# Designed miniproteins, single chains: the designs that were tried, part 5

Each design is a single chain, and the fold is of that chain. pLDDT is the mean over its residues in the fold that is shown.

## One batch from the design tools (miniprotein)

Design m140
Fold by ESMFold2-Fast:
Parts: C-alpha cells; structure tokens; sequence
Structure m140 (fold): chain A 63 residues (1-63)
C-alpha cells in the first residue's frame, strides 16, 4: 500500500508519476490509500489517472 495526498492538481501529477514508475520499474503497487475523500474525488475526476489505475490493476481507497 502506498499513501498519497492527491487533493490538488500537483498531487494528482505526483500520483501519475508514481504509476508511471510502477509500470517502468516493475514495482508491485497493489493498493493506493489517499488521505481523504476529497483526494479520491479529485483522482477519479482525472480520466488519465483512472485509466492508469485500471491498466495497472491498482486499487484506490481512502485511508
């Protein structure tokens, strides 16, 4: 499980960077825990991030 604060656009960009490193480096990220419901809503509002999460089979939850 990886913990990420993605409540801002910069936070979402950092999350995308983590997911890209996961795909390039073979890191086994199974679950990402976000700090709040607002952070989850922001992540889910970005179609690119949602696509990357689905493609990599990564579960997203509120911590």
Amino acid sequence: TVYVDASTGEGVARLVGILLRHTMLGEEVKKIALSSQEALDRVLSDSGTVSLLKKNGIEVVVA
Scores: mean pLDDT 65

Design m141
Fold by ESMFold2-Fast:
Structure m141 (fold): chain A 98 residues (1-98)
Amino acid sequence: SLEEAYKRLLEALEAGDAEGAAKAAREFKKELEPLIEKGKELARQKGDQASLDALERFEEALDELIRKAEAGDVEGAKRAFERMLEAARELTEAAERA
């Protein structure tokens, strides 16, 4: 599930496990990819630029997290994770305004 993939990612980052974080982040991305694509399509149809921008920032941050974790850069992965959470917060705020 999405929640289980997220939990595994969080646990790996907290443990400083770069390899585990990379694996968990890839699983998390796989679970999210159809939801992100559908969200982007809906945002484009509605002209909802705020949601589209937030989804794009979320995807970019997740991809950076994977790259940093694969490089063994745990601190870089954690910084990317924080940017990912910020983008998720922006999406939640956009949904609450809808």
Scores: mean pLDDT 86

Design m142
Fold by ESMFold2-Fast:
Structure m142 (fold): chain A 79 residues (1-79)
Amino acid sequence: MKLSEEDFEAEVLLALGEIYRAIGNYLYNVKKDKEGAIEAYQKAIELYQRAIDVSTDPELRAEAERNLKEAQEELEKLK
């Protein structure tokens, strides 16, 4: 199967979003850095939104939408 450039970009954006979520979790729970955690979760949300926007694969889009919702819920707990 030929991966579209858009779907490859969406996969990279999704992976980067997951990394920023992990950074936010680490900053909040281990470093007790609430401001750093908020910035990391906001970056994850931005990356997931971009993954949704560029994705042409419905399964990849659904995964990004699920991760976006989870990251938004995590951010709301900090505010």
Scores: mean pLDDT 84

Design m143
Fold by ESMFold2-Fast:
Structure m143 (fold): chain A 89 residues (1-89)
Amino acid sequence: SLEFRVRQELEVRDGVVVVTTTVESSEAAPITVVLHDHTTGRSYFLGQSTGATITETLSFSSPVLTASATALHDGLVVAESPPKTAVAP
């Protein structure tokens, strides 16, 4: 059976929050990755892959960001990352 995992890393650099989202699957499969900005309620399409791994980076000039991500396969949510918060001074 296909298994999927999503993780996010939030890093503050020069007042910018850099979000790195990684999705891994047990086998190569079509994956769509979406980032959810809980601070604004906006969602961002990060990318698609047919491989076993996809990594995408998106930067935010927000002083506070709370974000999570979802991975979709065949139009279904197959994995989610927990919300993480970063604060830029």
Scores: mean pLDDT 84

Design m144
Fold by ESMFold2-Fast:
Structure m144 (fold): chain A 93 residues (1-93)
Amino acid sequence: QRSILEQIQALWEQAAAAYDAGDYEKALELLEQIEELAQQLPAPLREAILVGVEAAKALIEQADAATQAAIRARARALADAHPDLAAEVDAIL
């Protein structure tokens, strides 16, 4: 049975491959699909996946250093609050 987390992992791998190929439009499309699937996850895990997607989008869109730092700070705060969740997200992303 293909779980939502397995679907997110597959889409994340495809987004990374698209980014490496310079296909930023495709990478952003795949990240949008991850955001949609993440809506079906429990709140702490959903927030962790969504922050990861936000960080990836900021990198692709070449957001300023302050914006990228703010996103990373939120991701770190969430990981520090939920250490078991951080390990699960690292296995997926």
Scores: mean pLDDT 77

Design m145
Fold by ESMFold2-Fast:
Structure m145 (fold): chain A 88 residues (1-88)
Amino acid sequence: SNLIARLEEAIKNGDVDKVIEILKEIVTDPSLSDTELDIALNHRYSDFKKNLGEEGVQKIIDALSSDPSLSPDRKAKAVRVLENSLEL
């Protein structure tokens, strides 16, 4: 299945726990390049706060940041997009 399409659906539905699950899959997916990850997340950054709220976005940031199994560089890219969404 298309992980980016699944992410968009979870964001639209306001499903914070599902967004966390899918973002962890995206961050760990070796078939998705760092550039593709950055583009996909930045195209949707305004929707994170709008659909998930500030508390939802913070929960996602905390879940990604505290997971030691995730690549530091790749999770930092995802966290930065989420942090930028809070400033909108």
Scores: mean pLDDT 81

Design m146
Fold by ESMFold2-Fast:
Structure m146 (fold): chain A 112 residues (1-112)
Amino acid sequence: SLEEKQKELIEAVEKLTEELIKMLEELKDAPPEEQILEVEIWGGVVRMWFSAQILKYKDDPKLVETIKKIAEVWDEAMERVIELIREGAPIEKVIEVVKEAKEKMIELIKKT
């Protein structure tokens, strides 16, 4: 059902964002270049996951459109995270961007 598909996507978004927050907290005292590299690697993993979801739901055009929209929110958030790290922003501000992206992605899924 659509409700079951929405639940699975929401749970995945929550897990992916929680893993990123955990990684950022573990790397808080690492050099900015190392933090950025790990964010870029994780961003690539998540991008591959979105591609897999698009393939899985290829026969559901509305759900594919939603997945593409949440992928855009994720990409914009990752770019902002990297910019904040380069600027030497506190880790709490970086984590706030990830949390805001999570809420936006969940809202987009619920509107499908």
Scores: mean pLDDT 89

Design m147
Fold by ESMFold2-Fast:
Structure m147 (fold): chain A 70 residues (1-70)
Amino acid sequence: MQEALDRIEEEVKKNPDMSVEEFVAFVTEVMNQSDLEVMNGLARFTMEVMLHIAKGESLPKAVALAREKF
């Protein structure tokens, strides 16, 4: 789980202008390479990111805020 979250945070740091669509595509790729437990964790993490974006946060900030719960 932590390794998958580290990969996602580093990708967003490398591409802070990443679209929400590109972010979802990247997380889906990581999920497809993960076991069921990590995949379920990433699904919950992605929902937290989307909730922060819906509240007006940028993608990098939304990812950082969501990471605090994991």
Scores: mean pLDDT 83

Design m148
Fold by ESMFold2-Fast:
Structure m148 (fold): chain A 101 residues (1-101)
Amino acid sequence: MDLAEAAVDALGRQIRGLREAAEKAKELAAKSGEPAVVVADGEVDGRPVKVVVGAALVEGKPVVVAVEILPADADPTPLAEELLREAERLARRLLEAERAA
């Protein structure tokens, strides 16, 4: 957790749009109570990129769990869908473990 948050702070100085995407993802996760993925336009050293940020609630706090940087012309949809499916799968396993306990 601390490592992913620290990476956003460190890389946010080099990657324009990353901090804003991270804040939006955390806000959506906090509001829904579910994992959220945000895709935003960003920039690295004057070059356009796509920023994909995943956030989830951990111990009641919204935290960044994944960050991916894609070329500006890449389709971020498959990666965003994959991150959401993995987060949903984890939530299901946690729910099943609760019922088994």
Scores: mean pLDDT 72

Design m149
Fold by ESMFold2-Fast:
Structure m149 (fold): chain A 64 residues (1-64)
Amino acid sequence: SPEEAAERAGREGREIALAAPTEEASDKANLMGARAVILSSEAETAEEAERAAEEGVKQARDAA
């Protein structure tokens, strides 16, 4: 569901941010995770929510 996708994105984004090697990387990962949560929760379909969550988490990992 969109809510479950958003919750997962938020959790994984926070974990990535906590593991980040620098404050800058942590801030970027947190920003990407927060954006993924918003986009997932606002998605019109479960498929769109899941895609937004996966993309946001990927961007958080790439930033960290």
Scores: mean pLDDT 79

Design m150
Fold by ESMFold2-Fast:
Structure m150 (fold): chain A 74 residues (1-74)
Amino acid sequence: SAALEAWVAENKPKAEAASTEKEKLELKIELGDKQLAVLDELEARDPSLAAEAAAAKAKIEAEKAKLEEELKKL
């Protein structure tokens, strides 16, 4: 996805500048949100991919939930 790649490229300096675990976790959670948005657009564009998009979203949501739990521990 070109939009996701563009977001990663734009935010790579922020990731490199992130000095705390909190900042790193927050950026990873934001990446998850961007990935979910891309999957929503992909599903809307091609409904035949709905099952694959749903599976990918579930994995991203699970990973995001783990990162949010780690953030709560800080």
Scores: mean pLDDT 79

Design m151
Fold by ESMFold2-Fast:
Structure m151 (fold): chain A 86 residues (1-86)
Amino acid sequence: SIRDEIFLEMHIIAVEAEILVIERAPDMSPEVLAAQVRGLEQLVRTIEEWLKKNPDLPKKLKDKALEVLKRARETIERARRRLAEM
């Protein structure tokens, strides 16, 4: 449904915003960075569960979600490496 599409689009925007925060905040404390990583991981899980529950979503929207999940996972990996060095 259109409501299911809007839900996914809103969560894609939220993931993109969290990626931006993590990647563009150069002087983030370990505690704040860890909290942002946990938040991004929760958004990733929410999108993955939503895709699984709504297989009939438009292909273009599903492709966009998969691309943003890939970027989110790369951001999480880089942020975890930053935390290990702190």
Scores: mean pLDDT 88

Design m152
Fold by ESMFold2-Fast:
Structure m152 (fold): chain A 86 residues (1-86)
Amino acid sequence: MLTEAEFDEVIARFVRGVRRLLQEKLGLTPEEAREVASRIASLMVRLYREEGKTLEEALQAAYDELVKRYPEIGEEVRKLMEELLK
C-alpha cells in the first residue's frame, strides 16, 4: 500500500505528463490541458482514497477517460502509466 505522499507524487507525475502530451502532441492550450489534467487527478484521488481502488485501477480509469476523448495519445499515456507502476 502506498503512503499518502507516495500516491500524491504518482498523481503529480502522471498529471504533469498528461498535460505535456495534450499541449505538445494535440496543441491544446495551457488552460485546456490544465482543465483535463485537473479532472483526471480528481478521478484518481476519488477512486484511490474514497472508493478504495488500487493505484493500478485508478491509473487505468484515468487512461480510459483520456483515450475516450484523445485516442491519439493513447500509446504515450500507456507508456507513462507503465513507468509509474515500476
Scores: mean pLDDT 83

Design m153
Fold by ESMFold2-Fast:
Structure m153 (fold): chain A 80 residues (1-80)
Amino acid sequence: AKQEIQSLLDQAVAAAGAGKSDEALDLLIQAVDLAADNKLISVEEAVGFKLRAIGLHIDGRLDEAAAQEIADQIMSKIES
């Protein structure tokens, strides 16, 4: 579970860096859902991460740095 989540987050950051914002959003949502399904984060935390990623995507701001920041925050919650 944790290794699969890290892999999805790494792919999301790479997609965002390549300008593939739709792909980055989909991968971030997949990682968040997998983390929630495995009870590594709460449903409330999962909703918060998804809303942030969606908002950044709508604003055209889901770049590599933004995707990495969200990925780091997700992993921080999993490690807690």
Scores: mean pLDDT 86

Design m154
Fold by ESMFold2-Fast:
Structure m154 (fold): chain A 74 residues (1-74)
Amino acid sequence: PALEALRRGAERSGGSIGPTGLVAEALMEVSGASPEAAGRAVMAGQIISGQSNGGLGVEDAEAVEFGARLWGAL
């Protein structure tokens, strides 16, 4: 669900900047999320995308769960 939700959000923003930026824009536009919530989803998106530069030092599995929790809390 997390990957699907974030991917749908990214599609809504039009794919301008990249997965992380798209997720933030999509959350703000389609879900009405605050910029802060969108920013957190951006971090989750970077990890989930598998670019292996998580910054948070978590594995993909934990990143997916984190993204799901963010999307659910939205």
Scores: mean pLDDT 50

Design m155
Fold by ESMFold2-Fast:
Structure m155 (fold): chain A 75 residues (1-75)
Amino acid sequence: SEEERLRRIEEKLKALEEERKKNPEAKPLSIEELRALGERAEELRAAGDPRADDVELRGALDSGERGAKVLKELS
């Protein structure tokens, strides 16, 4: 269900935020890299692959609001 999907995304978000806090020197993704991730997420979603949510979430986290806007346009 959508509620279970949201719960899984939230759990992954917490894990990624902890990892990001431990490695703050990682450069944020470029707009081109975010679009590539959005396209990959869409490809995985069309195939029914649960990894689509991970790819989409990673792109959003690595670029915040900017990443979220790019991914929304591709979803």
Scores: mean pLDDT 61

Design m156
Fold by ESMFold2-Fast:
Structure m156 (fold): chain A 64 residues (1-64)
Amino acid sequence: TRAAVEEFRKLAELLKKEGSYYAFSAKGEKVLNTPDSSEEDKKKALEAWQSFMAHLDELARKEE
């Protein structure tokens, strides 16, 4: 689990550098953050992604 979280975190950072990653809308729909997305949508996608990554880190920590 911890190793999987670390690999997933590395992938998330790579996707963020390229300006593309998935996030979830308020309706639970998956959306891709792309160069054509609005700045507000990009910010929301980044915040959702960061929250998800923080949650995964907390779960991995609790398993130790």
Scores: mean pLDDT 58

Design m157
Fold by ESMFold2-Fast:
Structure m157 (fold): chain A 65 residues (1-65)
Amino acid sequence: GAEPSAEQVARQSELNRRVNEILDMALKGAPEEEIEKKIEELGKEFGLSEDAKKNIYESIKRIAE
C-alpha cells in the first residue's frame, strides 16, 4: 500500500505545524513579504516544489483575507 511511514507522518505533522504558524502570522497582520520569506524557508527545510510553495501561499492568503 501507499501508507506513510512513521517518519513520513512525523515530517508531515511538522510541516502542517509550520504552515499553521505562518497562517497565524498572516491572520495577525504580518506583512506579505514576511509570509513569503517564511514559506521560502519552509520550502528549503522540507524540499517543497515551487507549486507546493505557491499552493501554501495562495491558501494562506485566501484564509487570511
Scores: mean pLDDT 79

Design m158
Fold by ESMFold2-Fast:
Structure m158 (fold): chain A 60 residues (1-60)
Amino acid sequence: VTVKQDGKIVASGTPEEVIEQVKKLKPKKIELISESGGRADKVEEVLRAEGIEVIRHDLG
């Protein structure tokens, strides 16, 4: 799972690692990129609960 902010990769790894990295940044908006919808669903739910706007891109 990969997270971008303004075209820059700010987090990558497992759903748990990505959530921890993004929580540290406390961004207002991110792009969530995943080849699997199921892994992205967990990350999206947690980040939205933190008040972060999530734009999702599923590649497969």
Scores: mean pLDDT 79

Design m159
Fold by ESMFold2-Fast:
Structure m159 (fold): chain A 84 residues (1-84)
Amino acid sequence: MTYTVEATVKTKPGKARKAAFALKIRLSKIPGVLSVEVEILNDTEVRITVTASDEEAAKRAAQEIENFVKENPDLIESVEVEIR
């Protein structure tokens, strides 16, 4: 069974592409992450879909998204993360 992590990231204006690229690289390095799909919805909003091989990898991906937001307040305004 695979797990999906979906995140909607709200960025500062003009930062969507930079946030998308950084998150894709960071999340793709997590053991057990099978794929990272990034969709730029607009200039301030990015959707991220992570497919993980197990629940622990999904939890690590969600935590890395949360950590990235906390570490990059100049880039990110808020995030909503869900594991399915």
Scores: mean pLDDT 85

Design m160
Fold by ESMFold2-Fast:
Parts: structure tokens; sequence; C-alpha cells
Structure m160 (fold): chain A 118 residues (1-118)
């Protein structure tokens, strides 16, 4: 799936540019995305939502802990968030528990990136 490949490419960019202080959060993000791939391939919607939530929380921690964020890192986080939302929306219905929290976390991160660009 192109979207999952785009997500993995964005995380590879974060790995290359991440400060030592944020490397543990990139490790957690990579683990969450591995869990997401497995859940997505299994058609396990609750597991997809849980893994997407974990990935978004890790992206939020990268934003919290980084002393400075390059444009490349901000763009990689934005691409990762958009890919996570696309994957979740491809499998989840409006009635799925946790969908609203995933979309809320994604919106929060995208707003933080927009403010960091000012």
Amino acid sequence: MDTLAQLEAAIATLRRHAEPSVQPHVDALEQAVRNLRRAYEAGDVPAVLAAARAALLSLGRILDEASSLSQEMLDAIRRAVRSLVQLVLSVASDDDPGLREVLRLATEILNRIQEARK
C-alpha cells in the first residue's frame, strides 16, 4: 500500500534528523508503525486505531522533546500524520471506538506544526 510506504519513508526521515533526546520516541514510533502494519494486514480495526494512537502520541513527544525542529523534520511529521489519518480512514467507520481520539490527536499535531512554522 502506497500510504504505508509513505508513512515508513517519513519515519526514516525522522530517524536521520532526530536529536539523541528524541531517538527513544522515534524508536516507539517505529514500533507503533510495525504494529499498525500487522493490524492493517489482519483487518483488525481496533488494533489499527490503537497503533495509530500510539504513533501519534510518539510524534507529539518528538515535538515536545526536540530543542529545535528543522523544516525537514516538520514536513516528515506532517506527512506521517497525514498518512496515519489516511490509513485509519481507509478501514474505520464513523462508529468505531477511538476514531475521534485519533483524529483529535492528528489535528493537534498538525496545528502545532503550523504554529512552529511561524
Scores: mean pLDDT 84

Design m161
Fold by ESMFold2-Fast:
Structure m161 (fold): chain A 82 residues (1-82)
Amino acid sequence: AAEAERQRKLEELRRLHAEAVAEARRNGALDPAELEEVVARLLEAAAANTPEALEEARRLQGLVVARHRVAGVELPDAPAAP
């Protein structure tokens, strides 16, 4: 049950990240390479399912978004750690 639920959430997160990357590429709002790196780290953190990994992924997402000021393009949040 827990494993199936985690896989479902990972698949949803993967789909949302793919959509965000595609949108960013179309709009030119964010460097696609940096967005792809953040997405990869978020997926790794979600798979690891540790508070430390999720917090690191959240930090990287915030850094990239703040640096590029992406208007109208939002990266999905990492799964809740606490």
Scores: mean pLDDT 59

Design m162
Fold by ESMFold2-Fast:
Structure m162 (fold): chain A 78 residues (1-78)
Amino acid sequence: SMIVLESVDKAYMKAYFEKDEETIRLIQEAQQAVNELARKNSPKLPEAIKLTKEGSDAYLNGDIEKAKELFEKAVALV
């Protein structure tokens, strides 16, 4: 199943308009990780959602390095 997070959509659009290819890729990978954990009914799903949301919020606040770290942590949960 697909989990929709509004902050993720906003971060994705910001990265798209800024042509930040690396952050676009990381957001897509983090969202894919969330979807895979949801499919598996993993106990790690809430943490992956939290990390993906916090990464998106950090990106929207201009903290690019923190955003990338948080997205990579979400991906690592799969």
Scores: mean pLDDT 85

Design m163
Fold by ESMFold2-Fast:
Structure m163 (fold): chain A 67 residues (1-67)
Amino acid sequence: MKFRLRNRAGKVVEIDAAELGPVAKEKFESLEVGDRFVVTEEEVEGSPVLREAGFRPGDLVEVLSKE
């Protein structure tokens, strides 16, 4: 499953759920298109792809698509 997300900088990024650690994966798979969520420290530390995409703990992120 691939997520298309808008980060705090307004940048659109694509993240594959297969690259997420278990905590972030469970949360992201529960989200729906149009949802906004706050990224946690545990999610970022467990999922290097989130940090690479420019996400930081406390960032508000919007779900644009879920495929």
Scores: mean pLDDT 80

Design m164
Fold by ESMFold2-Fast:
Structure m164 (fold): chain A 75 residues (1-75)
Amino acid sequence: MEATAEKVEETGPGAARVTMSNGVVVGAAAIDERHVLLEDLATGARGVGRVGPDGTARATVAGVTLTIPAEAAGL
């Protein structure tokens, strides 16, 4: 199953809260210039996504593939 970002709220430099199309709310933070950590704020489940050439990061968190704009993590 896949979900895309519906709302992005900056929470700090290189960090944001992202509301996903499936209703999940994740914290997004840059780990380095090509990787983003996503954490499900309700469950604490985490995944690491790589930034693709389209400017999006995709990560699997608890078996769901989440796609966010890399801009959400300041990338």
Scores: mean pLDDT 80

Design m165
Fold by ESMFold2-Fast:
Structure m165 (fold): chain A 87 residues (1-87)
Amino acid sequence: SMVDELVALLEAAKSAEERKAAATAFLESHRDQIRAALLAKGFSEEEAELIVDILLQELVDWAATLDKEEFIAAARDLFEALERMLA
């Protein structure tokens, strides 16, 4: 699943900076899928872009404030919610 792929990347990361880079790159690699799902639910293109940017900023903030286990748990919960949205 998308979540299992992300968690494997985060577990392999050696630092908070690497976890931030991995999580943000993973979100960016799924940007088009997330945007398409939001548009399908009635959001505008501008609203969809804003939502993705907010999620990116949340991952950046979490990398600065959470420890490794907390960050992986928070990222898992976020991407599980996104995966349910895409279904």
Scores: mean pLDDT 85

Design m166
Fold by ESMFold2-Fast:
Structure m166 (fold): chain A 61 residues (1-61)
Amino acid sequence: SKVEALDRAIESARTLKALGVPEEVVVRALIHAARHAGVEIEAKNLEEALEEAERKRRELE
């Protein structure tokens, strides 16, 4: 489902950040994974991208 795919994308982004991957790479990876799940995310930085992904995940139920 879109919810499950978004949850995995968010978890992957958090893991990449914890491993020290540069923020711009993590943001692009999250946006790309969300798009594969059929969700568009627009953000200026990682914090905003994660907030947007979490918000859209809640909207999907």
Scores: mean pLDDT 83

Design m167
Fold by ESMFold2-Fast:
Structure m167 (fold): chain A 88 residues (1-88)
Amino acid sequence: VREELLKAWRELVREHVRAVFLGDDALIKYNKVVEKALKELRKIAEEEGISPKTFEELADQLSDEQLERATKIVREAVKEIRKIIEDS
């Protein structure tokens, strides 16, 4: 469901704000994890021939199967970022 993907994305954005306040090392690690996730999301968009301008637009254009796949990618990124923050 689109709402699950958007919720996971909002959690990722919240962790970004937290990483910014923890310092440059945390922010660098955050950016590396997010770059990986965004690359995978870009591949899904390219596979479907869609050109979203926002993450919300991407969520609106994906099929249910792709929404589940995208949600898994974003949730894994959130999990890795939380581990980085916890270790800091």
Scores: mean pLDDT 76

Design m168
Fold by ESMFold2-Fast:
Structure m168 (fold): chain A 73 residues (1-73)
Amino acid sequence: MTEELVERLREMGEKALELAEKAESELEKEIAIGMFRIGAAVLILEAEKAGDEEAVEKVRKLAEEYVEKMEAI
């Protein structure tokens, strides 16, 4: 469970980062970040419902790293 959720978040984060890097406007970048935040929240909720505290922690941390990278563009 933990490894699968972390990998799903990484895949989402890489796709969101690519979209943010290709964004031609600040609004398009904000949309990419917003969509990623929603996806990350869904994965965190799934981990919490499963009682996988390790997955919750790792997914939150990785999500924050991706958001920071996208905001830095």
Scores: mean pLDDT 85

Design m169
Fold by ESMFold2-Fast:
Structure m169 (fold): chain A 76 residues (1-76)
Amino acid sequence: MQNGISNLQNNIQSHSQTSGSYVNQGYNYAQQGNIQQSQSYIQQASSYASFSGSDDQSQINSQISDVQNFINSVQS
């Protein structure tokens, strides 16, 4: 039972890490002015975050919001 819980936690963490990687890529493309690629990566991050734990999901959604705010500031 403990091994099953640990495996589930590790899986959730891996999903969170993958989603975070997509957010970072979205932010990097936004900084380069490539808004289309940035939005594509942010959409992928949001989709992947739906498979993460609620705490990780909240954290990733906050990071996605930060990148969207940055994109808006660059476009305005």
Scores: mean pLDDT 68

Design m170
Fold by ESMFold2-Fast:
Structure m170 (fold): chain A 90 residues (1-90)
Amino acid sequence: MAEAVADAAVTAVRLYFPDLPEEDLQRLRKEITEAVRKAPSIDEAADAVAEIVGRFLREHRPDLTDEQIQLFVDSVRRIVRRTLEREAAA
């Protein structure tokens, strides 16, 4: 479950930001996986992943506007929630 969420989030980051280093993306994947495993609810997991991705983009892509980061983060939050809801239903 946590691995599926991390894979989906990192894939989205790679798709929109292909110039980011693979080593940084692997560290992002690990941080997301650990955050999802520690989250007591789907909503807390989605919020934690959104915060992690937003911070990562601010650190690695300071050229992005707050609006661009927020739109991407909101999309990631929706993907995470949908992934966890599907896994919980299975």
Scores: mean pLDDT 81

Design m171
Fold by ESMFold2-Fast:
Structure m171 (fold): chain A 100 residues (1-100)
Amino acid sequence: KVEELIKWIKETAEEMKNLSVEEMRAKLDEVIDKIREITDPEDALKVARVFLNELVKLAEENNWTSPEVKELIVETAQRLFDIVKEKGGKLPKVKPLPPF
């Protein structure tokens, strides 16, 4: 269910604040995989927008200056946009990622 997945994404984003880069990569890949499993394009877009907003919040709140973390966020956002496009949705109009 979309609501349960959205809750899980928000909880996972909170958890990522205390993870290593390698652990964060694994969690981000897990989120991407779950979004890829969504069969309804509208639901996929809705969940993708929530996830992108959580990524922006994580970057802003933690003042991420690490090049590795910045690269990981950019790669994840790009993969997210590609998945939404592949499912026949339009790229979500969301707030841009913070400047690097």
Scores: mean pLDDT 73

Design m172
Fold by ESMFold2-Fast:
Structure m172 (fold): chain A 90 residues (1-90)
Amino acid sequence: SLPSVKELIEKYEKIIKETDDPEEKARAYVNLANAYAFLAIVTGDEYYLKKAREYAEKARQLAEETGNPELISLARVAEATVKRAEEVIK
């Protein structure tokens, strides 16, 4: 079965705590931003939107520090997803 959104959040929060690999950490931040943006859309709760923005910013900063073009692209898509969530819950 597909993991629940809460299970995905727990998985990626664990990765962030356990990894010293900045690329793996950046991917985890992207996934957390996307998961929280989804929760913001479904619930309309501004708390989840705030979390989505925080993780998207961390993903962008770390992806840019890695210089990995794939991670930079993923972080930009996550920022766009957060912006769509912001528009939907207004």
Scores: mean pLDDT 88

Design m173
Fold by ESMFold2-Fast:
Structure m173 (fold): chain A 79 residues (1-79)
Amino acid sequence: SAAAQEAERLARLRELEEKAAAGDPAAQKEVLAIVETETHAGLAAEGVVADTDAVRQARLAKYAEAKAKLEAELAKEAE
């Protein structure tokens, strides 16, 4: 059941990535939101539990870079 749930999650992510690559703005936004959520979870798992101004600034910079990269890749794919 856990393996089946993970397989369904990965299938949903592939479908979402395909839609984002095809230029669906809702899918593009959702992919970015997933990246942001997983990045936050990864930082928490590494013991980064203090939500200081410095940590917030670092996260915002990382998300801005991820967003810019995604927008650039989509622009190359969509014209």
Scores: mean pLDDT 62

Design m174
Fold by ESMFold2-Fast:
Structure m174 (fold): chain A 100 residues (1-100)
Amino acid sequence: MSDEEIEELARNILLHRVMDLAAPQLKPIREEILKAREAGDSKKVEELRKQALNILKQAVKEATDWVVKEFEELGMPRLAEAVKKIGDEILKYIDELEKK
């Protein structure tokens, strides 16, 4: 398996875990965003967007730590390393989105 193939597999596994953690927390925020958009409250939409990014950031950190530990325990160090790298890259991307 190439490094690119390992990174793709790691990304898919990490994304699944992030969604499992984040989706229950994001559902109420999404509902509030939809109501704020309907009311034309762009300021509230931006505040809720920043809150959603913070939830995603926490979910990525928790998911990365959990998936890395699982693959280390399974004796899959290359996959664990790839997950950690991708998790760090996603966190940097979220930080950049928060600055915009």
Scores: mean pLDDT 85

